# Ledger of designs, part 119: designed miniproteins, single chains, continued (3)

Each design is a single chain, and the fold is of that chain. pLDDT is the mean over its residues in the fold that is shown.

## One batch from the design tools (miniprotein)

Design m11952
Fold by ESMFold2-Fast:
Structure m11952 (fold): chain A 67 residues (1-67)
Amino acid sequence: PVLPSGVVKEDYEAKTEDELSLKKGERVAVLEQVDDEWLLVKSLTTGKEGLVPKSVLDDGGSVVLEA
């Protein structure tokens, strides 16, 4: 079973030790949605886990035509 995955839309630099720095185009596995603004993810490149803003990642599974 594969967890939902996301693709980084823009470079993100971690501001705290709980956050994960990511590069545009990097793939992450979504482990848990902590709230509506933050996701706990795992980098598929480094294997490191951390929090990132949901806005930095492409939703991947949902197409909102009229948001």
Scores: mean pLDDT 71

Design m11953
Fold by ESMFold2-Fast:
Structure m11953 (fold): chain A 58 residues (1-58)
Amino acid sequence: MKAVALKDFPTLTPYSLAIKKGEEVEILKIVNEDWVKAQSLSTGEEGYVPRSALEIVE
């Protein structure tokens, strides 16, 4: 499931994924209401990002 970053999110922990506004990601798993595990389509890196930072596009 593809999503686009609505805002920049920096790496805050070793488990978080750093993303920039407009970056495309693949949602791998919905962890809870606040967090998803995603993979950056630009870098291939995986990590956790806030659901509120993403817009699902497919």
Scores: mean pLDDT 79

Design m11954
Fold by ESMFold2-Fast:
Structure m11954 (fold): chain A 108 residues (1-108)
Amino acid sequence: MQRKQNLILAAMRGDLELVKKLLAGEDVPPLEVPEVLPMPVDMSEDPLNQALFLAAALGHLEIVKLLLENGADVNARDEYGTTPLDLAEAFGHEEIVKILRENGAKYP
């Protein structure tokens, strides 16, 4: 349970080393959930895809790359049909847009 939440929170914070540890299956103590999230997050859904949405929205390029290497769905959609590519474009993260497209993101 805590591993999924920790991965999402680590990606939101931009903590690349913590994301690496969590993906490697290392034990990490529970992270505190902030009162305000940068976007709606469903902690019960696929944690790789939720982490990818947050990393793309917040401009964490190296975390985006690492999550895609570990099987995050580049074309994942939230409840509103928003993709990681949509978030990277909306927030002006051009290098993330490029990496997502190189990994098979569909352009609208």
Scores: mean pLDDT 72

Design m11955
Fold by ESMFold2-Fast:
Structure m11955 (fold): chain A 60 residues (1-60)
Amino acid sequence: GEVLYQALYDFTARTPEELSFKKGDILKLLEKLDDYWWKVQSLKTGKVGLVPSFYVKELK
């Protein structure tokens, strides 16, 4: 099944590749590029981008 994550904090993208989000937003995991940067899709906006893994927690 899909792996969903919830944002623990607000994040503001500094580059076009990064995804901005707000605390509580639900993000679908697409790919773990490394231990720090994950490619996700925002379920709120449908946008795809890179997010810091330490800003999100897995939803059951």
Scores: mean pLDDT 87

Design m11956
Fold by ESMFold2-Fast:
Structure m11956 (fold): chain A 81 residues (1-81)
Amino acid sequence: SLLEEARRLAEQAIELAKQGKVEEARRLLDQALALYRQAQPDKLEAEIVEGMVLMIIGVGKVAGKEAEGVAEAAEYLLTQL
């Protein structure tokens, strides 16, 4: 299912982020988020979750903790899957 694939990608994004592979982790997180949005029939809930994921990533970047931000955003997305 889309949600099972999104979960797998989000879990892989966390592992890559922990390894410092930020660009690959972000790519997998973006794919997981896209699959979540396709599977979520409530557009408002989908927009709120996307906004939270992007906010967590943004905060990580401005704090100089980009890898940690990607991991936290992926962990947040997993709570919604």
Scores: mean pLDDT 88

Design m11957
Fold by ESMFold2-Fast:
Structure m11957 (fold): chain A 67 residues (1-67)
Amino acid sequence: AAALASLDADGDGTIDAAELRAMLRQRGEDPSDAEVQAMIARFDTDGDGTLDWAEFTALVNALAEAM
């Protein structure tokens, strides 16, 4: 379930683009596929196309703070 990804039960995993988009929609955001890809590209320094849990947390925090 996409909503479970936002709970980060133990913080041991990675977030796919589809999971990130679903989580953002759960928060009331409505990002396009292009915006989700751009967000991942900004925080994914490894270029794997996924976010580490720390990168995911940084992204969510950045959105909440000033974006």
Scores: mean pLDDT 67

Design m11958
Fold by ESMFold2-Fast:
Structure m11958 (fold): chain A 60 residues (1-60)
Amino acid sequence: MLDLSPLTERERQVAGYLAGGLSQREIGEVLGISPRTVSRHVRRIMRKAGITDLADLVPA
């Protein structure tokens, strides 16, 4: 459903974990980055995917 072609490797990893139901804090722990950095990646993913609601990244 989401166009993943404009996403970087890191943004695709973050998008995958969000779809898996992980929080931004948990994604930060898994990837070894701060939750603040995860939040920045989430915002970039939403802009590139053309979505405004984080729930659109959660699987059906």
Scores: mean pLDDT 71

Design m11959
Fold by ESMFold2-Fast:
Structure m11959 (fold): chain A 58 residues (1-58)
Amino acid sequence: EFKEAFSFFDKDGDGTISTKKLGLIMRSLGLPLEQVEEVDADGDGTIDFPEFVTLMSR
């Protein structure tokens, strides 16, 4: 389920989602962007699948 959602948003097939795209998703779901900052602790501007699952399972 989460893998399907991740693949749906990862249109580039890089195995990551940019924090910009994740921010749009969070806004669409009515969730605060604070969770994005927590998951992207390195500040590299991307989130991988394990990080995505951690974010969504909160």
Scores: mean pLDDT 68

Design m11960
Fold by ESMFold2-Fast:
Structure m11960 (fold): chain A 109 residues (1-109)
Amino acid sequence: DENGRTPLHKAAENGDADKVRELLANGADVNAKDNNGRTPLHLAAENGNVLVVGELLKDPNVDVNAKDNNGRTPLHLAKLSKSPDKYRVEAALLKNGADPNAKDNNGNT
């Protein structure tokens, strides 16, 4: 619980899709927010962790448009990602209801 992060946040950040699936099966909160207001989906998207994004998006309760403390959605973080897989993450988020017109606290989409 360092920085308010759950085990699911850590698995998502590390790209561990098997651990994400295990934690969700055991009742982990898919929408848990860390001290920056970030969900596991924010961390997976920022790091281009395509398989983890896929596992998180299978949860029917996932908030694809959750905003962090800067007003950024997972799609915003995917666009800022330095991962070569960022476009695959963007495509997965958009197919699952991500709002391409959502604005952060600076008015950026």
Scores: mean pLDDT 88

Design m11961
Fold by ESMFold2-Fast:
Structure m11961 (fold): chain A 107 residues (1-107)
Amino acid sequence: HMTKLELELLARYYISQGKFEEAEKILDEMEKRFGKDDPTILGLRANLYEKQGKFEEALKDYEKAREIEGKDNPNILRNIAKVYRKMGKFDEADKYEKLADEAEKKQ
């Protein structure tokens, strides 16, 4: 079996190439092995939804990843900001960028 990191890298590769069916198969394998509520898998699924233009679904999975991690992750916050920007919701995007900057300062 591939490691979790190898599956993550492969999923990111397929998402970046627009190979969404291949990405979905990798995410399905990861969910079976590590659970569907794993923050890494939620982040990858959110990225997949974002690339497909499914912005509300992407936001839902990023917010769930934040809740499970129990800490503000600057990378997740910047990804949420990016999704809002793609939706044309620039005020929300700016708010999440500021939240990400504050999360980085607290480390």
Scores: mean pLDDT 86

Design m11962
Fold by ESMFold2-Fast:
Structure m11962 (fold): chain A 89 residues (1-89)
Amino acid sequence: KEEEEKAYQKLLNFIDSAREAIDKIYEFYKKNKDKETAISFLKAIRDAVNEKFEKYKPLLSPEQLAEVQKRVDELNKYIDEKIKEIEKE
């Protein structure tokens, strides 16, 4: 139960950090115009988020699981939008 709260907070903090990393990668891409490197890093962030979520998923309550799933889905959509923007240039 204490482990549930720790896992939940760890996932929320990781998702927030991943969002910041995505924004930094995109801003760096705007200066550098290296599409392949930017897309590679964005996909690596996606994989890291999905792996961490899967690892901690069994420790979450049903309510915490639903909230983290929603945030992971939103982050994946954001990554997809950034990849599409980069590819369109």
Scores: mean pLDDT 86

Design m11963
Fold by ESMFold2-Fast:
Structure m11963 (fold): chain A 58 residues (1-58)
Amino acid sequence: MELYRALKDQPKLLPTMLELKKGEIVELLKEVNENFWLGRSLTTGEVGYVGKAWLEKI
């Protein structure tokens, strides 16, 4: 699976967004566009959109 680490806190601004804390691991499910990916939090199991600029591949 494709795993990424959150570089910064990502607040849940919309119901479709993932809430992330810095250092949390996200599984990439789908690349949606140049700015957003669909991911799953390995901490909470929630699925939602994440800004790709906030993620680093591990």
Scores: mean pLDDT 80

Design m11965
Fold by ESMFold2-Fast:
Structure m11965 (fold): chain A 99 residues (1-99)
Amino acid sequence: MEKRKRLEAEIEVGLGLISYSLGMYDLALEHYKKALELYESIPDAKREVAEVLARLGELYEELGDYEKAKEYYEKALELYEEIGDEEGKKKIEEKLKSL
């Protein structure tokens, strides 16, 4: 079950990234949210959850929803801190400073 959910989540992230690069922000949002639901259902996917939360932050920033962008970046930061990912933490801290 976990391997299938992880593959489905990876596909959803890929589709979200493609949609984002094409300026299809509503479609990117749907794909990123689906990826988030899938990764959140996997016990050992905290890093992947943090990555999707960061992508949702970037997407809301593009939509001009800075309050939602900040919310998602803060959630990603908490997870990067929990897993000890200093590179991920630094990246999100820079994003929060630029809002």
Scores: mean pLDDT 87

Design m11966
Fold by ESMFold2-Fast:
Structure m11966 (fold): chain A 160 residues (1-160)
Amino acid sequence: AAPKRVLIIGDGLAEPLAERIRRLLLERAGDRVEVDLRLLGGATDELILRHLPDLLRPADVVVLLVGNSFGAGESPEKVKELIRALVEAIRADPRAAGASVILVVGVGSWLDKEKVREVAEEVGREFNIPVFVFDVDDEEEVEEAAEAVARRVLELLEAQ
């Protein structure tokens, strides 16, 4: 069979998490999975949305790494609308219209993590997508997030 395609989109500050997810997927699935990383250095969620047509590739699963707009001081309501628009734009694009989407939200320790979680989980429920929220300053939470995301990617690829 052709390899299943995983596309990881996000900010370049999420590169350590993205590379860890990629490593875990390649270790567990080998040649059954192709993993493409499309990261924008220092991008807000609005900049990711603006450049989304250039980032999108044919994929079976899209991992969306977001949360930088919370760090930029955007309101939770504006970040919710940006994440919603990203998921809608991914689903509307013919290259990814059939892809399963996973939402991964990184937050700094100085942010209200529970408020970020509430916003991310509301969007996750609206679109019926898996959501992971982690502290970017906590190396244990970064490892646990990478493991949970990689596991969920493999489950979604086996269900197709």
Scores: mean pLDDT 85

Design m11967
Fold by ESMFold2-Fast:
Structure m11967 (fold): chain A 64 residues (1-64)
Amino acid sequence: MFEELFKQFDKDGDGVITKEELREYLSSLGHDYSDEQVDQIIKTADKDGDGVIDYDEFVNLLTN
């Protein structure tokens, strides 16, 4: 379930979601999020402060 959802965000299949991928994916669905809103999502999920969301961080974001 979460793996299928993660793959929808991870367009290039590199196993992480970058700020750019998240913004582009949301925009492709008709959601026009600001750069600041995308930053807040990344900061909330990104426990290690590396500026990307890996699969484990993504699952933790959705389950906690």
Scores: mean pLDDT 70

Design m11968
Fold by ESMFold2-Fast:
Structure m11968 (fold): chain A 78 residues (1-78)
Amino acid sequence: SGLTPLHEAARNGDLEKVEKLLAEDPSLAHLEDDDGNTALDLAAKNGHKEIAELLLEKGMIDQKYNEEGKSEVDILNE
């Protein structure tokens, strides 16, 4: 356990749910599950490129002010 609703939506390829969850709380994009995976990691690992791109775009606003998301780009390019 440790999966947020965003992790589940990203893993399952539910683009609409990912968009709604990020609109409510974009900080969910930075949360890691018990295995150290972000929602972006799960989307990329499951081949959901559209969701991975959305997570990168939405996460960039918070990352610009608070932190960097460099490792997520490496996973997406796999």
Scores: mean pLDDT 70

Design m11969
Fold by ESMFold2-Fast:
Structure m11969 (fold): chain A 71 residues (1-71)
Amino acid sequence: TLENAFRLFDRDGDGYIDKEELRAFWEDQGKTPTDEEVEAMIAEADLDGDGRIDFDEFKAWYDRLANAGRP
């Protein structure tokens, strides 16, 4: 599930997502995102502020979202 979504963004299969890879994904979909939009998406998922999102951080971000209101 999450792994499949992550692989869609990760063109190389390295398990890392950079701004360039995100931009490439959008361009492949026929869209031209602005730098601000790409940075906003990265900042939302990237808690460390490295500018890179690995599979572990991606799962942590999703877990925080899903766990936010589950007793």
Scores: mean pLDDT 67

Design m11970
Fold by ESMFold2-Fast:
Structure m11970 (fold): chain A 80 residues (1-80)
Amino acid sequence: TFSEEEIRYAFSLFDKDGDGTISAAELRTVMTNLGEKLTDEEVDEMIREADIDGNGTIDFEEFLTMMANSKSDIVDKMIA
């Protein structure tokens, strides 16, 4: 078992403020660091799904929801 712990670890590395959120730029870095290269557009699409308010930030629970929501293949590839 794999994706949640790996993702949580990466997320925590980029949540330096400890406020429980990361920016779009930080999310892109997390995805890239996990071995899956995503474009800014792809990251923005994922953020739009989680960030209904459009403020450009995502907390960990929203991040997990995005990954589960038709993104299981991406999660699996990130840890490959």
Scores: mean pLDDT 62

Design m11971
Fold by ESMFold2-Fast:
Structure m11971 (fold): chain A 110 residues (1-110)
Amino acid sequence: DELIERFKKILESLGLNPSDEEIKAFFKYFDKDGDGVISKEEFKEVLKSLGYSDEEIEKLWKLFDVDGDGVISFEEFVERLELMLSDLKKDSELAKELREKVLKIIEAGK
């Protein structure tokens, strides 16, 4: 799966070493309706269940919902992360925040 490979490379660049199964579990955590997109409501529900605050969730959502349409596809999610990799290298705090939040979701999928 091209999407899984692309996401795996992103996580590896952030210092993570996820399995393909952990990446699949990550996507399934957000795709509750099986429609191939992540709504803001689904995103909030998942992250709240993992102990994130509403303020932290809003910050993360703004990183991915660039068009403000209230939904993101998994392809758009991965594409947005790829575009942000150069910025992540310049902003160590943003890189740390994303790494910790992604790792927490992957750990919850185990």
Scores: mean pLDDT 69

Design m11972
Fold by ESMFold2-Fast:
Structure m11972 (fold): chain A 68 residues (1-68)
Amino acid sequence: MAAYEEAFKLFDGDGDGVLDARELGLFLRSLGRTPSDAEIAALIKKYDKDGDGVLDFEEFKELAEELL
């Protein structure tokens, strides 16, 4: 799972173990995708179990596995 771990660490610039909507957008662009703000918000809502507007590594991994 090097790709998911590298991506998460790269975009988790603060090292707090979560990704916000902005960081998720940068990740998707690194994969050659051009998501809209609405698409990013919908992805967070789908995978964000707690409704705090951020994704932890496990939620991010599930998103990345389902998206790829």
Scores: mean pLDDT 74

Design m11973
Fold by ESMFold2-Fast:
Structure m11973 (fold): chain A 70 residues (1-70)
Amino acid sequence: MAADENGRTELHRAAEAGDLERVRALLAAGHEVLLTVPDKYGRSALQLARENGHEEIAALLEAALRATRA
């Protein structure tokens, strides 16, 4: 999957924008690898969700990360 000019994937952009439907769709499509991709500033999609106050998206991304790291 292509990243934008800031190294942000679609998962980063959805998490920053608060687009919960898009986040769910990307995870369901098997793009879980995007959970660990940093942007140009070393930030994950989870960190962007937290910084922008999207707690539901942050919780969803944390659950997905736990599933892949357990």
Scores: mean pLDDT 75

Design m11974
Fold by ESMFold2-Fast:
Structure m11974 (fold): chain A 88 residues (1-88)
Amino acid sequence: MLPTPEELQIVRDDPFHDVNARDAFGYTPLHHAAIAGDVERVRELLALPEADVNAQDLEGRTPLHLAREAGHDEVVAVLVEAGADLNA
């Protein structure tokens, strides 16, 4: 529970590849967190300046679109506060 050094790079070997890595369907970690309704994970990803809040998968879907389709209203609010485009 005590604060740790910013040496938590053990989960980030590449500063942008980790947060923006795409899976087999072109989803980034932010897409997965939005689909899952994991508000804490969304917030952690958005705290990283490398995170692309408007990232589109190979089908043109953004994390905001996926959160809305899944009905995760709290995730939608967090994404909008972080600068997600409602028209994207």
Scores: mean pLDDT 69

Design m11975
Fold by ESMFold2-Fast:
Structure m11975 (fold): chain A 63 residues (1-63)
Amino acid sequence: LSPTQRAILKLLLEEGRLTASEIAEKLKLSQATVSRHLKELEKKGLVIREGRYYKLSEKGLKY
């Protein structure tokens, strides 16, 4: 995983669930950058999308 993807996983571990805009605010990144990384993490099965929120999958929690 890239450093940004690891930071997103750590943030979701600490906060439980967040929107892409909340992650962008907390990491000081653009929403476009965060959304791209979230999409890749979701494809890898590490993150689950529930409506506008994202959270760690069981696989993501073990990572």
Scores: mean pLDDT 86

Design m11976
Fold by ESMFold2-Fast:
Parts: structure tokens; sequence; C-alpha cells
Structure m11976 (fold): chain A 60 residues (1-60)
């Protein structure tokens, strides 16, 4: 089952490699690059990019 996370606040991408997202947007975790930066896919837009880990929480 995919690792699903939900954005806890809006984020505006700082680079072209990052995802912009809105609070409440669903993200699929693809890779934990490190404790601060994760590679994720937006389930709303289908786009893939890096997200700050502190902006997302696991859905349980």
Amino acid sequence: KPKLYKAVKDYKAKTEKELSFKKGELLELLEKVNNNIWLAKSLTTGKTGYVPAVYVEEIK
C-alpha cells in the first residue's frame, strides 16, 4: 500500500525540482532523501518533486 501523506500547510517551491502544494493536498512518498527533504508525487496534479518533510504528515 502506498505511503500517503497530507500537507499540513501551503508550500511554494523554491526551485524547479520542488513541488508547490496546498494545505490538505495528498502526497505519495516515493523516497526519503534525508530527514529534511523527501521525493513525493502529488495525487492532485500527478507531478513529482522534492518536498520539505516538516510540511507533511502521515495519514493513519
Scores: mean pLDDT 82

Design m11977
Fold by ESMFold2-Fast:
Structure m11977 (fold): chain A 78 residues (1-78)
Amino acid sequence: LTEEQIAEFKRAFSFFDKDGNGTITTKELGTVMRSLGQNPTEAELQDMINEVDADGNGTIDFPEFLTMMARKMKDTDT
C-alpha cells in the first residue's frame, strides 16, 4: 500500500468510526469498502471478517482493516 492509500483508508475508516473508539462494526465494512470503490460479495466480506475478527466480537480496528484492504488489492491481480 502507498502512503496516499493508507491516508485515504484512514480517512474513510475514521468517517465510519462514529464513536471514536478506533474500530468499526463488521456490518459497516461493506459500506466502507464500497465508499472506496470496492464491491465485495457477502462471501468475500465473510472471508475477510473471519481473517481479522477471530474472536467474533463484531468489530474491526484500523490495522485489521489495512490488512484486509492489502489482501483484497493483491487478490485483484489473480
Scores: mean pLDDT 72

Design m11978
Fold by ESMFold2-Fast:
Structure m11978 (fold): chain A 56 residues (1-56)
Amino acid sequence: LGAQIRAAREARGLTQQQLAEMVGVSVRTISYIESGAVTPSAETLSRIRLALGLTL
């Protein structure tokens, strides 16, 4: 999961800071999710998918 989020973010040219601002979480939270250290809530994951255009 985290690696897929990182790949999608990088494909859009976004930094971890920019994704964090779009989702409304800290950059540390994005870093933990991308490294697999933390499992995001369904709410946070939905916001990440919307920010990265993964919902079609």
Scores: mean pLDDT 78

Design m11979
Fold by ESMFold2-Fast:
Structure m11979 (fold): chain A 90 residues (1-90)
Amino acid sequence: SALLEAARAGDVEAVRASTEDVNAQDEFGNTPLHLAALYGHLEVVRVLLEKGADVNAQDNFGLTPLELAIIMGHEEVAKLLREAGAVLRP
């Protein structure tokens, strides 16, 4: 998916211009928001949230974008995801 690759690469303009499903999943169940959070692409995370990305989507391992941001130490991404309604598992 062009959107998944753009999110992984941090290509903000490609993410903004995409007409693909913002919640599309790769072979591991990762959405564009998972990949942007994993790689710390703050501006891509912001654009995906503006497009209605599911902030609490789970990959095939049950991980959310917030959990990936925390694991990788991307503090500003984790903060933005929490402000958008992301929650840690109860």
Scores: mean pLDDT 87

Design m11980
Fold by ESMFold2-Fast:
Order: structure tokens, then sequence, then C-alpha cells
Structure m11980 (fold): chain A 125 residues (1-125)
């Protein structure tokens, strides 16, 4: 329904902004944990990506909440990137490393190849 589509859009926005409490409320209200934007990014893709101006600690919390609600840890966006690909590109802080560790514990595929043939490790270099 349009209401569920609106919840999915708000979930993508809240995940990108590191708003863990809003993410939890939206999921409890039936938002699709695997909703996709026009790039094929899921909430987990957006939470795993380092964004300037977002506290990395809140990004870790959002990643954990999304995984608790059954987010597909190996979802591929339109570039074939998984959340782990985006996290690997974004390693700057200790919290960015924690995002990688949380994704790996949840079963992220370290050998997943994007459309360029890159694994997450290739993007960490």
Amino acid sequence: SSHLEDLGKKLLEAAEAGQADEVRVLLENGADVNAQNNKGDTPLHLAARRISGVDPKTSVEVVKVLLEYGADVNAQNNQGDTPLHLAARSIVTEEDVEVVKVLLKAGADVNAQNKEGDTPLHLAA
C-alpha cells in the first residue's frame, strides 16, 4: 500500500541519518526492512556507508537494529555492492571497523563481487 511505501522511504531516510530509535519505530510499524531506493540501496546499505556529518556510533546502532529485524546482509544494489562493500570503502574510525565486524558476524559474504568484479577487500585499499 502507499502507507507501506511511505514507511519504506522514511526507513531509508532514518537509516542514512543514523536515527536508530526512528528506525526501530518504523520497523515495528511494518516498514519493509529490505526496502530499496532508486539505486537499489537498502536501509542496511545506507547505514553501512560512512556519511559526512553522521555520528559513526549511531550508524553501528542502526546496522544492529536492521539485522535484528531480518535485513538481508548480502543484498546487492544496482552496482552489485553489498552493505559490506560500502562499509569497506568507508573505514575511517573505530566505529566504521565495528560496522564491518557486525556485518561479518551476521554472515556477510567477503567474496561477493560487484559489477566491476571487486570484493569488499578490494574497496578497503
Scores: mean pLDDT 86

Design m11981
Fold by ESMFold2-Fast:
Structure m11981 (fold): chain A 74 residues (1-74)
Amino acid sequence: SEIEELLKRIEEDPNDWKAYYNLGLVYFKQGRYDEALEAYNKALEIAEKVGAPLEEILTIAVNQLKAAVYRVIP
């Protein structure tokens, strides 16, 4: 399972914001918007903390906003 692989990556490296971002993408694809939003929020928090490139931070933020919108208009 892709989710199991991503959760293992997070457990091994808690600063792997890309794993959280990909977890958000998987949840979003499954229509699990609340879980996607939580994963994107965590990815954004870590990416900002470790100084990830602005372009990547903006990509996370846009997907976070999409998940938030889709959550309230199913």
Scores: mean pLDDT 86

Design m11982
Fold by ESMFold2-Fast:
Structure m11982 (fold): chain A 112 residues (1-112)
Amino acid sequence: TPLLEAAAAGDLEAVRALLAAGADVNAADEYGNTPLHLAARNGHLEIVELLLKAGADVNAADQYGNTPLHLAARSGHWEIVELLLKAGADPNAKDVGGLTPADLARLAGHLE
């Protein structure tokens, strides 16, 4: 959907316009990625804030069990990690391999 592409690309004005036009904030691609997953993975803080205000599901899981918090932590986007946790993200959520967001951050070299 256009909202998924705009969120992945960091196009803040396109995200605003699409949400104002009634785009589904929780629309998912074939892998279960929502706009919030893509913005969190790619480090687009302002888009993450906008999607959360628009009612994005902070705990949505993709087909691998990854939440937006898993993707932000794996990528080392700590301001987004803090924002997602304040929005009610579950830090104990496990992907299909049994890994938490903190486990993915360690594997990626962002934690000791």
Scores: mean pLDDT 88

Design m11983
Fold by ESMFold2-Fast:
Structure m11983 (fold): chain A 82 residues (1-82)
Amino acid sequence: KKELLEEVFKKFDKDGDGYLDADELKELLEAMGLEPGSEEEAEAVKEFLEKGDKDGSGKIDFEEFVELFSSLSEEELEKLLS
């Protein structure tokens, strides 16, 4: 399961810096079925960054990503990779 989380993280980490910024997180949430540009998407991005971004950089690292998305099944993670 951690290997799938790592592959999802790498897929959405477009600049390869080892973090997901707000734009990359939006792409991930859209892949999960959130409507692009919706208020729900903006709120979800804010909540995920608030939970993962402890220093206020506007990004989450891989460890925080694993904690936030560890509740997803392997099938859901594989769907995000497709």
Scores: mean pLDDT 73

Design m11984
Fold by ESMFold2-Fast:
Structure m11984 (fold): chain A 60 residues (1-60)
Amino acid sequence: LYVKALYPYQGEGANFEKGEVFQVLNTQTEEAGWWQGRSLTTGETVYFPSNYVQVVPESE
């Protein structure tokens, strides 16, 4: 599952730009409503609010 950032985010141990694509790794994190994903841009594992991202197909 891949998601794309709808908004830039800075804070709480995460920093990403609008349009960054993440591979979703975990949807059941310690914080309700937050998911864990790997940035395809930086390769880093980050946490983000699930409502900040949109599911994208693997092909455009």
Scores: mean pLDDT 74

Design m11985
Fold by ESMFold2-Fast:
Structure m11985 (fold): chain A 70 residues (1-70)
Amino acid sequence: TQFKEAFRLYDKDGNGYISTEELGTVMRNLGYKNPTEAELQDMINEVDADGDGQINFPEFLTMMARMSKM
């Protein structure tokens, strides 16, 4: 799956998490339109409720699903 491959590329430690800072780059690499900083931050806030700056694969898929609906 393209999303799983992208997630693995940025999950360099193989621990199942990527940083929120990498999401814009991941979206660009997957061919999605680059969201504005405000739009990206809103999506992060919805997925990363704890504000830990890390997202796991299910959270990543939730964000990608939102991008697909935009």
Scores: mean pLDDT 67

